# Designed miniproteins, single chains, continued (2): the designs that were tried, part 41

Each design is a single chain, and the fold is of that chain. pLDDT is the mean over its residues in the fold that is shown.

## One batch from the design tools (miniprotein)

Design m5413
Fold by ESMFold2-Fast:
Structure m5413 (fold): chain A 96 residues (1-96)
Amino acid sequence: MTPEERARRNERALELVSITDKEKFDELRYEIYKEELGLTKEQYDAIRKGERFLSPEDLERLAELDPFEAIRYAVLKVIAKRLGISLEEALKLPPK
């Protein structure tokens, strides 16, 4: 990773934390998913609707770029451990 690439990713992460507009937040998150995972808008929308699930590896990659995904990854690991299930199974749980 170049210093310029790392700076850009850090700036985007700070933007995600500061955005109060849900639509702008969603568009920036989709940009991250598109660039990192190669997802289409339709695939991203399916993930948001719970019709498609991220793999543990995909979530780990996103956690390095998006502080909200980093929190989600950490929380899901704790839930998986407490319930005695895999991280992949925890990813398929309905949002509380």
Scores: mean pLDDT 74

Design m5414
Fold by ESMFold2-Fast:
Structure m5414 (fold): chain A 91 residues (1-91)
Amino acid sequence: DRAAAIAGLSSPDPEVRRAAVLQLMQRPSRDAIQPLIELLSDPDEEVRLYAASALGLMYKITGDELIKEALLEAKKTEPSPVVKANIAAGL
């Protein structure tokens, strides 16, 4: 369920947020773009990693400039070298 996956992005449990991102990677949705952009600032490193991967895939599919701008901004402040590299790969 896409709506349940989008709702899962706001879960207090990082495991649930990670699972929700992975579901949305399999079925990209424009409704998920803004919630996924917010997860680029998530306290959990794996959630940020998966969000960057999902947004990079969506950018390649849609060409949505909002995604590109969000990934460029996230790359400037990302503390994890692994997540930063993943953001760069999506651009």
Scores: mean pLDDT 84

Design m5415
Fold by ESMFold2-Fast:
Structure m5415 (fold): chain A 81 residues (1-81)
Amino acid sequence: SSEMEKLLAEFEALVDEILGLLVRHGADIPADTLAALLARVRELGERAREAEKNKDIEALREVVEQLRAVRDELAALIAAS
């Protein structure tokens, strides 16, 4: 559906934003915190793929919101460095 496509595009845009922050600022983040954030991103990616497979728009929306929270947490850690 168009809603599914929109949510997948939002997910990919958030992944790109997170990767950009990590390329520029990853060295400023404690290694254990960085590893935990990367593990969360990986898990959310797996959940997004499963939601797409199942055509579960609500599950994908929740995943996008959780990935947005990861991006915001990463940005806050960088700002506090």
Scores: mean pLDDT 87

Design m5416
Fold by ESMFold2-Fast:
Structure m5416 (fold): chain A 85 residues (1-85)
Amino acid sequence: LSPEEKELREKILKEKDKEKRVELIFELLEAGGFDPSILSRETLLNTPLEELNKIVEESESVEELLKKLIEIDIEEGVKLIAEAA
């Protein structure tokens, strides 16, 4: 992680407000050169704080963070389909 990416990661881990945390995650993805619009904001807002913090803390790169967030978005999508069936 670059110094800017590390600073954003620390801000995310300290943020208790879900909406502000999601905005900081999107800023981190943009700093890494990724388009955050590929992720569902609603999925991230509904993800428990502990789980989001673990993913952010354990991610060694912005690409790894994005991959883990996409996996959550896919899992929540599959869960919604299963609930409708």
Scores: mean pLDDT 74

Design m5417
Fold by ESMFold2-Fast:
Structure m5417 (fold): chain A 77 residues (1-77)
Amino acid sequence: MEERERVLAAFDSLRRALLDIAREKGLTPEQIEELLAEVDRMREQALKLIDEGKPLDEVRAFLREGARRLFQRALDL
């Protein structure tokens, strides 16, 4: 699997997980929009890192930290 495709798949999975948490917690539309916008911004940044030829370890570190923060934020809401 190409790295770009892997990144997109990872963000799709993260988006679904966050939506499931939002549904279970009864988050407001505004809170959901904020979380999804953050996912979209991070996806764009990860793809930009790949396009700029950044080392894959930097891209993967960014993805791990970002996913951790978004998941924790959704749980804390």
Scores: mean pLDDT 79

Design m5418
Fold by ESMFold2-Fast:
Structure m5418 (fold): chain A 87 residues (1-87)
Amino acid sequence: SPREEVIARLEELAERLRGVDPATVQMLERAREAVLAGEPAENVAAGLEAIIASIRDRSRTASPERRALYDEVIAELREIRRLVLEA
């Protein structure tokens, strides 16, 4: 289901960032809990957009390697947000 795909993708992103960006991992885990709790799609999407904004802010002062990782994470979060809003 789209919901199961959203949860799986959030878990994958949290694993990729584990030990790298603990703050983003915590935000992703909260987004996952919101999906599991059946929060409205608009609220989940707003939470994902807040994570994207937070990553963009940190990306400005990050190393080239960290910026590349953040660009991939942002692209995946945008796709997850699309799935949330189309469900």
Scores: mean pLDDT 88

Design m5419
Fold by ESMFold2-Fast:
Structure m5419 (fold): chain A 96 residues (1-96)
Amino acid sequence: DFDTIDKIASEVAKVVEEALKTLPEPKALEIGKERLRQLLREKGYSDEEIDKILSRFDENYDFLLRNTTGPPDLSTIFYSSVFSALGQLRAEKIQK
């Protein structure tokens, strides 16, 4: 549901925001992705589903970075990328 998607995306974005205070962007993103994997596993997603979500996250993150004007708010872009990836997976399950 949207509440679960929002909670996951918000939790991961907060982890990235905190990591960015002490770590360079690539390391902060990897910490965020690891937290995302952990949360999805806790919610009962399969390793195959988690890999698909992370692949879509990468596509969404790249798209948003290229289409952002001025200095990017990386935690907000991370949130939007996670939310979109989870929403896409949910839509695929509903369209059948």
Scores: mean pLDDT 79

Design m5420
Fold by ESMFold2-Fast:
Structure m5420 (fold): chain A 79 residues (1-79)
Amino acid sequence: SVTVLSEEQLEARRQQLIAQIDAILSMSVDELAKINGISKSQASYAKKVLAKLREALRNNDMEKIEEIRREALEREAKA
């Protein structure tokens, strides 16, 4: 179900997601690859996707966020 959130709740969730992405982006490609059991190439790509996702979150572009996530998942499924 889609829950209508207050502006404060939506903002809090957005800031939480940005903080989580910042934590992931602080890791090296090698560290991210080892933790997630993926290749360094996949980890590098994931960091690029997360950087774009963080930008979309800061711009409150929820449609772009969904697009980025969908494209990343499709790429990994084909690898």
Scores: mean pLDDT 76

Design m5421
Fold by ESMFold2-Fast:
Structure m5421 (fold): chain A 93 residues (1-93)
Amino acid sequence: MEETVFDELDGTVEDSRALLAMSIPTVVKKLLELERVGGPQSEIDAVKANLRTMLRQLGFSDEEIEKFLASDDQTRLEFAEQLRQQGLEMLRR
């Protein structure tokens, strides 16, 4: 939800970042499923573009993002799970 209360600005930013981090595993799993099935290249490219945007919003550099996308399936899943756990911790007060 978008909040317009200025005294909660920092909380809103942290919640948005946490929710974004928690959604990364779902997008990564979708990418891996498309790659395993040999899905359309346009869909694979779209999911990769979405992941690049999400990871940039989480503060990762383009070099880190490309290294992540070039990693094996297990490494990508483990990285995504770490981000989900960080997001969960950010939501804990």
Scores: mean pLDDT 77

Design m5422
Fold by ESMFold2-Fast:
Structure m5422 (fold): chain A 107 residues (1-107)
Amino acid sequence: HMTEEEKREKVISMLEFIIDQLKKLVERYRERHPELAEKLQKIIDLAQKAIEAVKSGNYEETIKILKEIISLLREAVEMAREVDPETAKALQQLIDMVEEAIKLLKE
């Protein structure tokens, strides 16, 4: 149903939202939970690389990066459960969003 342009725009929008949410969490946790903040920053860096891969039309590389993001987000969820269950829930919702982005790119 979506054009290739609409798929790219949707995935980029999703990744930009993820980056924005993670930046807020990095700011919140940098002082008291630096390990969690560092892991979230790595995910931000990967999400930025994924946006560039989407823009270049390299869907194979994009999917590879998105799978790496899911792996790191799962680790961040485990860390966040010890800190704040609401943050863990928010990170789980971001995983669901990345999985949806992968499905869009595989269509």
Scores: mean pLDDT 89

Design m5423
Fold by ESMFold2-Fast:
Structure m5423 (fold): chain A 95 residues (1-95)
Amino acid sequence: AVEAARRAAEEALEAARAAVRAAIAGDAERALEEAERARAAAEASGASEEVRALLIAAAELAREAARTGSAALAAAAGILLAAAEIELEAELARA
């Protein structure tokens, strides 16, 4: 159960990172696709409500960065991804 939850959360993190990278590169179509994948994976994951909320927020900011071309929103999405990763690691260390 813990391994399945970890795998789903890792998939969401990977997709969200891909969305942020695509947004920074100006690839709006890929950023939108990866942001949607990250959101779906986060919603389906067995991660805590806090980790899930951070991943969803990061995906939404990456999506908005892609839509607007905003480097500041892409940076904000990156910060939320770092926070989600730290929280996930701490949660797994306590399990």
Scores: mean pLDDT 77

Design m5424
Fold by ESMFold2-Fast:
Structure m5424 (fold): chain A 75 residues (1-75)
Amino acid sequence: SVEEELARLEAEMDEITQRINELKSELDKLQGELAAETDPEKQAELQSRIDEINKEIDELTKREGELSRRMAALR
């Protein structure tokens, strides 16, 4: 049914939203650490980790958009 499919998509959306929130929290922490860091090698390592998290957030945000469009089409 439409309701069953919508419930499954909403569950996946909730998982993605939780993961994005966790990643954003880690991103805020790493950005704070980077701002306080004076060692160029450690700054580069922190920036690399920030870049990886941003890439994951971008990929999850695209999936979130796809799910939102699909859910809207079912409503």
Scores: mean pLDDT 88

Design m5425
Fold by ESMFold2-Fast:
Structure m5425 (fold): chain A 99 residues (1-99)
Amino acid sequence: MLEKPSKEEEELIKKVFEATRRLVQALEDGNVEEARKASEEMAKTLEELRKINPVLADIAAALSIISLAVTKLWAERNPERRHLLPVIDEAGALIEKAA
């Protein structure tokens, strides 16, 4: 699909995925404040990646949204975690706006 990414593009992609992992972990822990910080960092990193390579930014955003969709399904099926649904939806909206 794309030629090999530059080192800068690889670092930004890794940062997006690390922020996505932190977001999912914060949601699993019920830590709303850390989840918001992770989603904001992810959105900011996606905006930076978009300035360099919009196609890679779209791919990274899509993969992050898939991870959130899986987390949302888990939260919907776990009554103790349903209070996280608004936070997951907020994170998804931030990613979509940044992509």
Scores: mean pLDDT 80

Design m5426
Fold by ESMFold2-Fast:
Structure m5426 (fold): chain A 99 residues (1-99)
Amino acid sequence: SELEKAQKELGFAVAEALREAGLEEVAERVRELVERGDLRAAEEVFREATEEEATLLDRVLEGLPLESLDPEELELVERGRRIVEALERKLKPLVEKIK
């Protein structure tokens, strides 16, 4: 019960982070799945929607020069950065609560 409440709070925070990053449709899908208690489906939707951004951010972090990216790839990197920043803002208070 307590763990389930914490997981739902984290899921709603992820949905809000996605909305702040400009992924409104994905944010709404995650929110609806979390509200229904379908946390596995919510995680899958989040993973699939952010996979390209995560992959490119990892490659840049490993040393891929930004100058080698085309405009579409640069947009993915910028979206990935916005998602990470929004997640950090929304999840930090909840992580401190859970301990």
Scores: mean pLDDT 80

Design m5427
Fold by ESMFold2-Fast:
Structure m5427 (fold): chain A 89 residues (1-89)
Amino acid sequence: MEVLEKLIEEQGAEKAILSMIDAVGALGLPKLAEELEKKVEELKKKGVPDEEIARELDEELSKRTEEINEILDKIVLERLSKEEVEKLI
């Protein structure tokens, strides 16, 4: 997911992780969002860096359907400010 790498560079890995999980929840996939939240908590407890956690979440999402990635990218873009969104369209 190219959008994830941009979020990590611009907002930091922790905010990128939160945006991804929130986007999955907003899609009406609460079980997937819960599974991702639990995975993040377990990895943080093990001392895995946030950048590596974000990468693992991206890999997990990419192993699902192309549809999930397309919807996630759309929702992530919607979380940008109105001014930033206007610059992209």
Scores: mean pLDDT 66

Design m5428
Fold by ESMFold2-Fast:
Structure m5428 (fold): chain A 85 residues (1-85)
Amino acid sequence: ITAEELRKARTDEKKFKELLIKGGASEEEANEIIELLKQADRNAARPEEAAKLLREAAKLAEKSGITEFAEYLRKSADVAEKLVM
């Protein structure tokens, strides 16, 4: 499963969860990743907090074997931090 597929599915929680599980996440891990990403979205106006949440989601995705998506999330966090600095 590609980072691009997961990125496009973020607006459809059910599809996004199915793709995370297909990528190697358990149902519990998928729910945790989704919750962290929702928290990051809620903190979009606070780039440093959003970046921290994205890095936590990336760590869980990496543990689940969804390596490309974890790299995408880390890159997104780096971009968010740079917009403030």
Scores: mean pLDDT 78

Design m5429
Fold by ESMFold2-Fast:
Structure m5429 (fold): chain A 86 residues (1-86)
Amino acid sequence: SESFSLSGTLTLTEPVEVRLPSAASGELEASAEVEGDTVTVRVVASASAELLSEEVVATLAPGTYDVTINGSREGDRLTAEVTFTK
């Protein structure tokens, strides 16, 4: 298995929509959780997943965010968690 971790800062001058994909075929599970000043997006996908649509699940207000991305790959399965904290 492979794993990765990235962090940085993001400054938004305008509101930004967080959109989650859905799959027509293959494995794709995406969810978002909003807790106070933190938005967490979790995705589990297969490399063969075909995208069907996107749904707006949260809106990030203007401001400066700490962004953390944690992910792993096991064969054809990708798991990732992205956190935005204001």
Scores: mean pLDDT 78

Design m5430
Fold by ESMFold2-Fast:
Structure m5430 (fold): chain A 65 residues (1-65)
Amino acid sequence: GEKRGLESAKLIRKLLAQGKSVKEAHDAAVKKFGKPSEERQKILREIAEKLREIGDEFQKELEEK
């Protein structure tokens, strides 16, 4: 259900914050919560990529200021 998707997203977010790659974070979520549907996998990848880009932009702004 939606709760498991939210927990998967939280785990991915936590692992990305710890410096793990998008692939590593996603693989860990799949291992713990099972393989999500194709639609859910697409959403989780988009969220993970966006969170990584936001982190990179934040670091760039801190270095360019």
Scores: mean pLDDT 68

Design m5431
Fold by ESMFold2-Fast:
Structure m5431 (fold): chain A 63 residues (1-63)
Amino acid sequence: DKEREALERLMKAMDPDNSGRVPLSVVEEILPIARELAPDRDELTLAELEAVLEAALAQVKAL
């Protein structure tokens, strides 16, 4: 799935050390609405980051 590859590339860009976790502040810098989607989180796993990116894309399409 091309969307999955795009998400994986974006996740790798936000996690350059390949730690498997991304600070929410870094995600918020790229996607300002990330804090709104995950207000109780300081860090996201790759799976959680993927879910946030999908939710952010859906929110933009809802415009």
Scores: mean pLDDT 69

Design m5432
Fold by ESMFold2-Fast:
Structure m5432 (fold): chain A 70 residues (1-70)
Amino acid sequence: LEPLNLSQKERDELAKKAAEAWLQNDDATASQYLVQAALGGGGEGESDGVKAKASSENGRLTVKMSKGTS
């Protein structure tokens, strides 16, 4: 996987697409979007109460999927 030069908006859109893919039970696609967002510097997005967040800090990729507080 190569680093991506993405804007914050593009990274957030990737995280949102990851949440949407995860809701569709497409874990592989969700993982791909989160990794791309993380490699771009990090992003977050949500769909249907599911929040996806990706971050990259000192070469470490962190990805999180969480449900909103209901």
Scores: mean pLDDT 74

Design m5433
Fold by ESMFold2-Fast:
Structure m5433 (fold): chain A 80 residues (1-80)
Amino acid sequence: MKDELKEKLSEYFKDEEFVEKVAEIAVGAIRIYEATGSLDFALQMLRKSIEDLAKEMNLEVSEEKLEKVLELTREAIERV
């Protein structure tokens, strides 16, 4: 799961550290969904965590790329 997400994310982001941390955050969001049953809550937490990470790393993340991370995470959840 994490390695698969990491490979897909590397297609949209060139910063390897950012990609690795985003993949970890996405796995965390999947676990939140499993615990709560709320897809909206899991994706909201994912979005906020990525925005916070981008600020910490002084990276500008476009809305389009952010939506792609949410889409990939949603697809991973739907396969379980």
Scores: mean pLDDT 78

Design m5434
Fold by ESMFold2-Fast:
Structure m5434 (fold): chain A 91 residues (1-91)
Amino acid sequence: ELEEKVKKIVKELEEMGKKIREMASDSSVPREEILKLIEEALKKGEEALKEIEELLKKLDLPEEKKKKLLEEVKEAVKKLEEIIKEVLERK
């Protein structure tokens, strides 16, 4: 259900952040490949937020549950953005 979908999205965003960090630490990986992964990750995060917001509007759920689910996705996106910022600020 929706909770499993949120959990899957959060995990996918976390895995992308980990890959970005690992690729950025590997001097053999071209910067262009890292930038492509960053673009894909940002797009996926934006699409995930929009999808969850739309689903929450259509579902008859308690407001507290809606807030919690949306916060989980927002937090995962924020962590991903922090990793991206760290990588882009590197030499």
Scores: mean pLDDT 81

Design m5435
Fold by ESMFold2-Fast:
Parts: sequence; C-alpha cells; structure tokens
Structure m5435 (fold): chain A 80 residues (1-80)
Amino acid sequence: MEEYLKKSAEYDAKARKIIEENGGVWTDEAIEYAKKSTEYSLKYDELLHKELAGKPREEVLQAWRDRENKAKKLEDEYLK
C-alpha cells in the first residue's frame, strides 16, 4: 500500500524534472507522469478507505492524518 504513495511522489518528481529541463514547459511526457502520479495517489486513498472500514472514528482520523504527513514528507524529499 505505502508503495503507491511512494510511486505517486516518484512520478510527480519525474514530471517536475522534465518541466524544469524544458524551461517550465509542460511536455506530453510530463503530463503522462503527472497523470500516473495522480492514479497512484488515488489507489492509495482507495485502499486506505477500504482498510479503515468498520474502524473506530479516532483510528480513522489518525490514519488520514498519518497519510497527510507521509505525503508531505515524500513531497519534501523529492523537491530537494
């Protein structure tokens, strides 16, 4: 499951690198990587939603907070 969040960050970083190397221009390749990033992020959220089905409210809230923190950490790592 965590691998989907990591793949999302990796594809986002690839898209950003291509855009930067092309002077800020969104190429077809960059758009494709951005789409893949979004797809993996959505897959992670779907699996997390299914995993949390029937869990107590406090566990659900904590898990979504943890997800947000993990996403920010990965984004910061790939933006360096």
Scores: mean pLDDT 80

Design m5436
Fold by ESMFold2-Fast:
Structure m5436 (fold): chain A 77 residues (1-77)
Amino acid sequence: SATEATIRELVAEARARVRAATGGITDEAALTPEQRRAALEAAVAAAEEAVARLTDPELVAKAREWLAAARAELAAL
């Protein structure tokens, strides 16, 4: 479906952004504070893109929840 295709693209783009920000490190405990900040900034960007591109109300609501959580974590750094 179009929604499944959009989700697959958004997940791939989010993973690419996080990999670029962390130099490929996926273990949060191994991240420097600078890499953690960059990963959260990438997560915020990915969540904003998801809110913009998704049309399913339940998925948009979930993306907004993730956006709020990522923004809160970034603000706490």
Scores: mean pLDDT 75

Design m5437
Fold by ESMFold2-Fast:
Structure m5437 (fold): chain A 100 residues (1-100)
Amino acid sequence: RREELLEAARILRQAAEAAEAAADYEELRAALAALGISEAELLEAIRTVADGVAAVYGDRAGVAVFARASIALAVASLGDLREAGRIFAEIAEEAERVAA
């Protein structure tokens, strides 16, 4: 579980950095692909963090991770990559705290 949470945090931090550097959604997708991060891998990382947060702080906290990740993906698709990057970074920090 700790190793899975740290790997999920790494993927989400890479997604945050890619979003911060990207000018649009297509550039973000290309950057993630270059890093070897598929959409399925990003979603699995989000699920891993949500499950880990739920185990420590309860189901409400886990659902909140999914809700924030859904907002990040939605705003990224609408061109707000800076907000998406901010949310991905916050979720990565939560994963790192739960992994400790």
Scores: mean pLDDT 83

Design m5438
Fold by ESMFold2-Fast:
Structure m5438 (fold): chain A 84 residues (1-84)
Amino acid sequence: MEEAAKKAVYVTVVSVADQTKNDSSQKQSENVRNTLLHMAKTLAAKGLDEAAEFARKLAEQSSTPEGLQKVVAQAKAEVAANPP
């Protein structure tokens, strides 16, 4: 369950980044961060503490446009290697 939840976090990063690709990099960073923080709260409520912490760490890394680029690249690589 934890691994499936972490994969869902990566899929969410890729999806939100694609949906906001025409926005400013700052706005894209804010949207990804806010989505991941909300997802972390939901995962923690379900008892998926490892996946929740993982989502929080990615949200922190996504707080800057430069950090967001690294998080999106990592998420795309993981989704490509382990498709849903």
Scores: mean pLDDT 80

Design m5439
Fold by ESMFold2-Fast:
Structure m5439 (fold): chain A 102 residues (1-102)
Amino acid sequence: SEELLKQVREALKILFRYMKEIEEKVLAGDVDGALATLDKMLEEVLSVLKDPEMQALVEEMAEEMKKIIETLAAKDPKLAVRKLVSLLTGTAIRLIGLELDA
């Protein structure tokens, strides 16, 4: 549907915008700032996605991103960023797949 496509497009814009900020904070050693930025990203994405399956997918991604930041950002910020980018990219592909199947 055209409405679902618009929701996914807007969600992807939010995800990539906030991901840049999360990366910058992780690389700067600002773990608390990265977690706060992740919370803002989740809130904004859930405000534009109305589909329950897509909401659940983004919530699952945010929970896994939180674990990566909490366990890895202070120890290995470069590896944390690589894992966060991989997880966000995988979620973006899955969101596109759900839109195409709708």
Scores: mean pLDDT 89

Design m5440
Fold by ESMFold2-Fast:
Structure m5440 (fold): chain A 97 residues (1-97)
Amino acid sequence: EELELERDIVRALAEIVLGILKASGDTSPAVQEVIELVEKAIEALDAGDFETAARYLEQASEVAEKAYKETGDEGYKSLANILRQLAEEARRLAERA
């Protein structure tokens, strides 16, 4: 498949994550920081800067992982795993660009 298709899929998945988080009404600092980092990752994807997108997604996954360790909320663990996978896919795009 083409680089553009793979980028569009990663972007669509990141937008779904944002939609879920914004719909949750959760105003915790961890959720707000993840929202900001994922929005920055989407901006980087739109700019073709896959290296920067991967970095923001990695940072977002670390914020979610820390929130899981502090709260025990399995939702943060799932969020961290999803964001880590998206970061890996963005990294693969960077290697091909």
Scores: mean pLDDT 85

Design m5441
Fold by ESMFold2-Fast:
Structure m5441 (fold): chain A 68 residues (1-68)
Amino acid sequence: SEEEKLRKRHEKALEQLSKVFSDEEVKELDELLEKYIEAAKNGDEEEARKYYQQALALYIRGMEKRAA
């Protein structure tokens, strides 16, 4: 299903990020992405957008900290 494909894609992304991000940052991203998937599955577009934006903001902040 699309949900399973999204979950697997997120898991692979988190595995790659775990090589440079802290365990706490990876767990926070995983939690937000899981909430995004559940909201999307329920058809709650506003909640899905909210959680996705929160995950994106955390990802960008983490990348900025590591940019030379």
Scores: mean pLDDT 80

Design m5442
Fold by ESMFold2-Fast:
Structure m5442 (fold): chain A 89 residues (1-89)
Amino acid sequence: SMEREEELKKRLAYFVGLVEKLLEEGFVLPQSILDAYEKYKKKFEEIKSKESEEAYKKGVEDAPSYLALPEVVIQAALSMEIAELSFLE
């Protein structure tokens, strides 16, 4: 559905913002997540909606809260989100 697609686009934008900020803060992520980040960053630039930009900013803002979590929990959460976002392609 169109509503599901718009939800996934916002979640993709959030993921890009979150991962980008984690990397800026020196977090080391596995190559599978880095590859997904590069792919989704390109998709985010294609989307260019106000809603996706707001979701991206929210991901950046939420990154400090993720840094308080164990590394394995962060990696698991990001991997699960990548699986869900695969339906946008």
Scores: mean pLDDT 83

Design m5443
Fold by ESMFold2-Fast:
Structure m5443 (fold): chain A 96 residues (1-96)
Amino acid sequence: SEDIALVEEALEELRAGGEPMEGITREEALAAAEAVLRLLQGADPLEVVRELSKYPEDSPALRALQVAIYLEHESEEIRAALSEAVKRDLEAMLAR
């Protein structure tokens, strides 16, 4: 897949000292790129969410990625695996 090659190239550039997007830390960009690459390679979305939920809850980018994975699959098991901050973000979003 061309998408896999593009994400792999972006990940290599970040590891080599490339600049992340404005407002995102290198650690956040690496974690997000690795999660997206795993999903594109056919990883279980639940396992990816479980891994992301171990990261600090102060990252808006990683929280948004957890929400995006949940919304794509709409699994109760994925929802239960979301970090507590992401569960609050989702509840606030669904109440609007």
Scores: mean pLDDT 76

Design m5444
Fold by ESMFold2-Fast:
Structure m5444 (fold): chain A 100 residues (1-100)
Amino acid sequence: ALSPEERALIEEIIALLEPVNPSAAAMLRELMDQAEASTDPAEARRLLRSMIYLGILAAAELEDEELREKVFALVERLARLSFPEQLAALRALFERLVAE
């Protein structure tokens, strides 16, 4: 379901989030496990989209600006790989959430 590159980016996001937002990290792990277990490509793609949105929300909640940018950069790379047409909208969402 997931490419090796998609899996690697998700694993890096989880590793960065685990010490600061363990709830978001656990949810990403669960969604990734579901996507890997899925025999339906459409379901795996929906789960991947959910992981990208969760990653943006989790990144925006981080108080450490450097860590926030690192997590978002990984989410942006994942979005560019998997949903390039959504990239501008996802960046705009991140910027709006951080401005709050």
Scores: mean pLDDT 84

Design m5445
Fold by ESMFold2-Fast:
Structure m5445 (fold): chain A 75 residues (1-75)
Amino acid sequence: LAGPVIADLVARNIAHRLIKGAKEGKIDEAKEWARELVGDNPEALRLVDEAYQAAKDGDIETAKKLAIEAGNALR
């Protein structure tokens, strides 16, 4: 059960790591970290993979939205 604060913190951490990873050439490392964070939830894992692709393509707004959805999938 994730409250709004927990969902926001998870989403912000995923988005931050993916965006930072893209800028530093470590986006694959950031993706693996995010996948471990969401664990065994198939919906959250799919959303992390989609956020990774958006961040890699430079679409920061889409990456943030998908990261928020990944955090919400853990509720």
Scores: mean pLDDT 76

Design m5446
Fold by ESMFold2-Fast:
Structure m5446 (fold): chain A 70 residues (1-70)
Amino acid sequence: DVAQTLATGEKLAKWLEEQGLKDEAEEVRKLSEQMAKALQQGDLETASKLASQLTGVVLRAIGEVIDEEL
């Protein structure tokens, strides 16, 4: 739900910052906020699109952390 989406996004962003991925952390926060707003308004089309974008950012950031390449 909206609250869980925001909480998860913030935890991920904080963890990414700790890994030195500050730009990705900011992007995750921004997309999580937009997705939560879309879900709260019942805009499932926009929420789905934002979820796909957020997933792409998270997977890219995780890949960078795993490879230890910033």
Scores: mean pLDDT 75

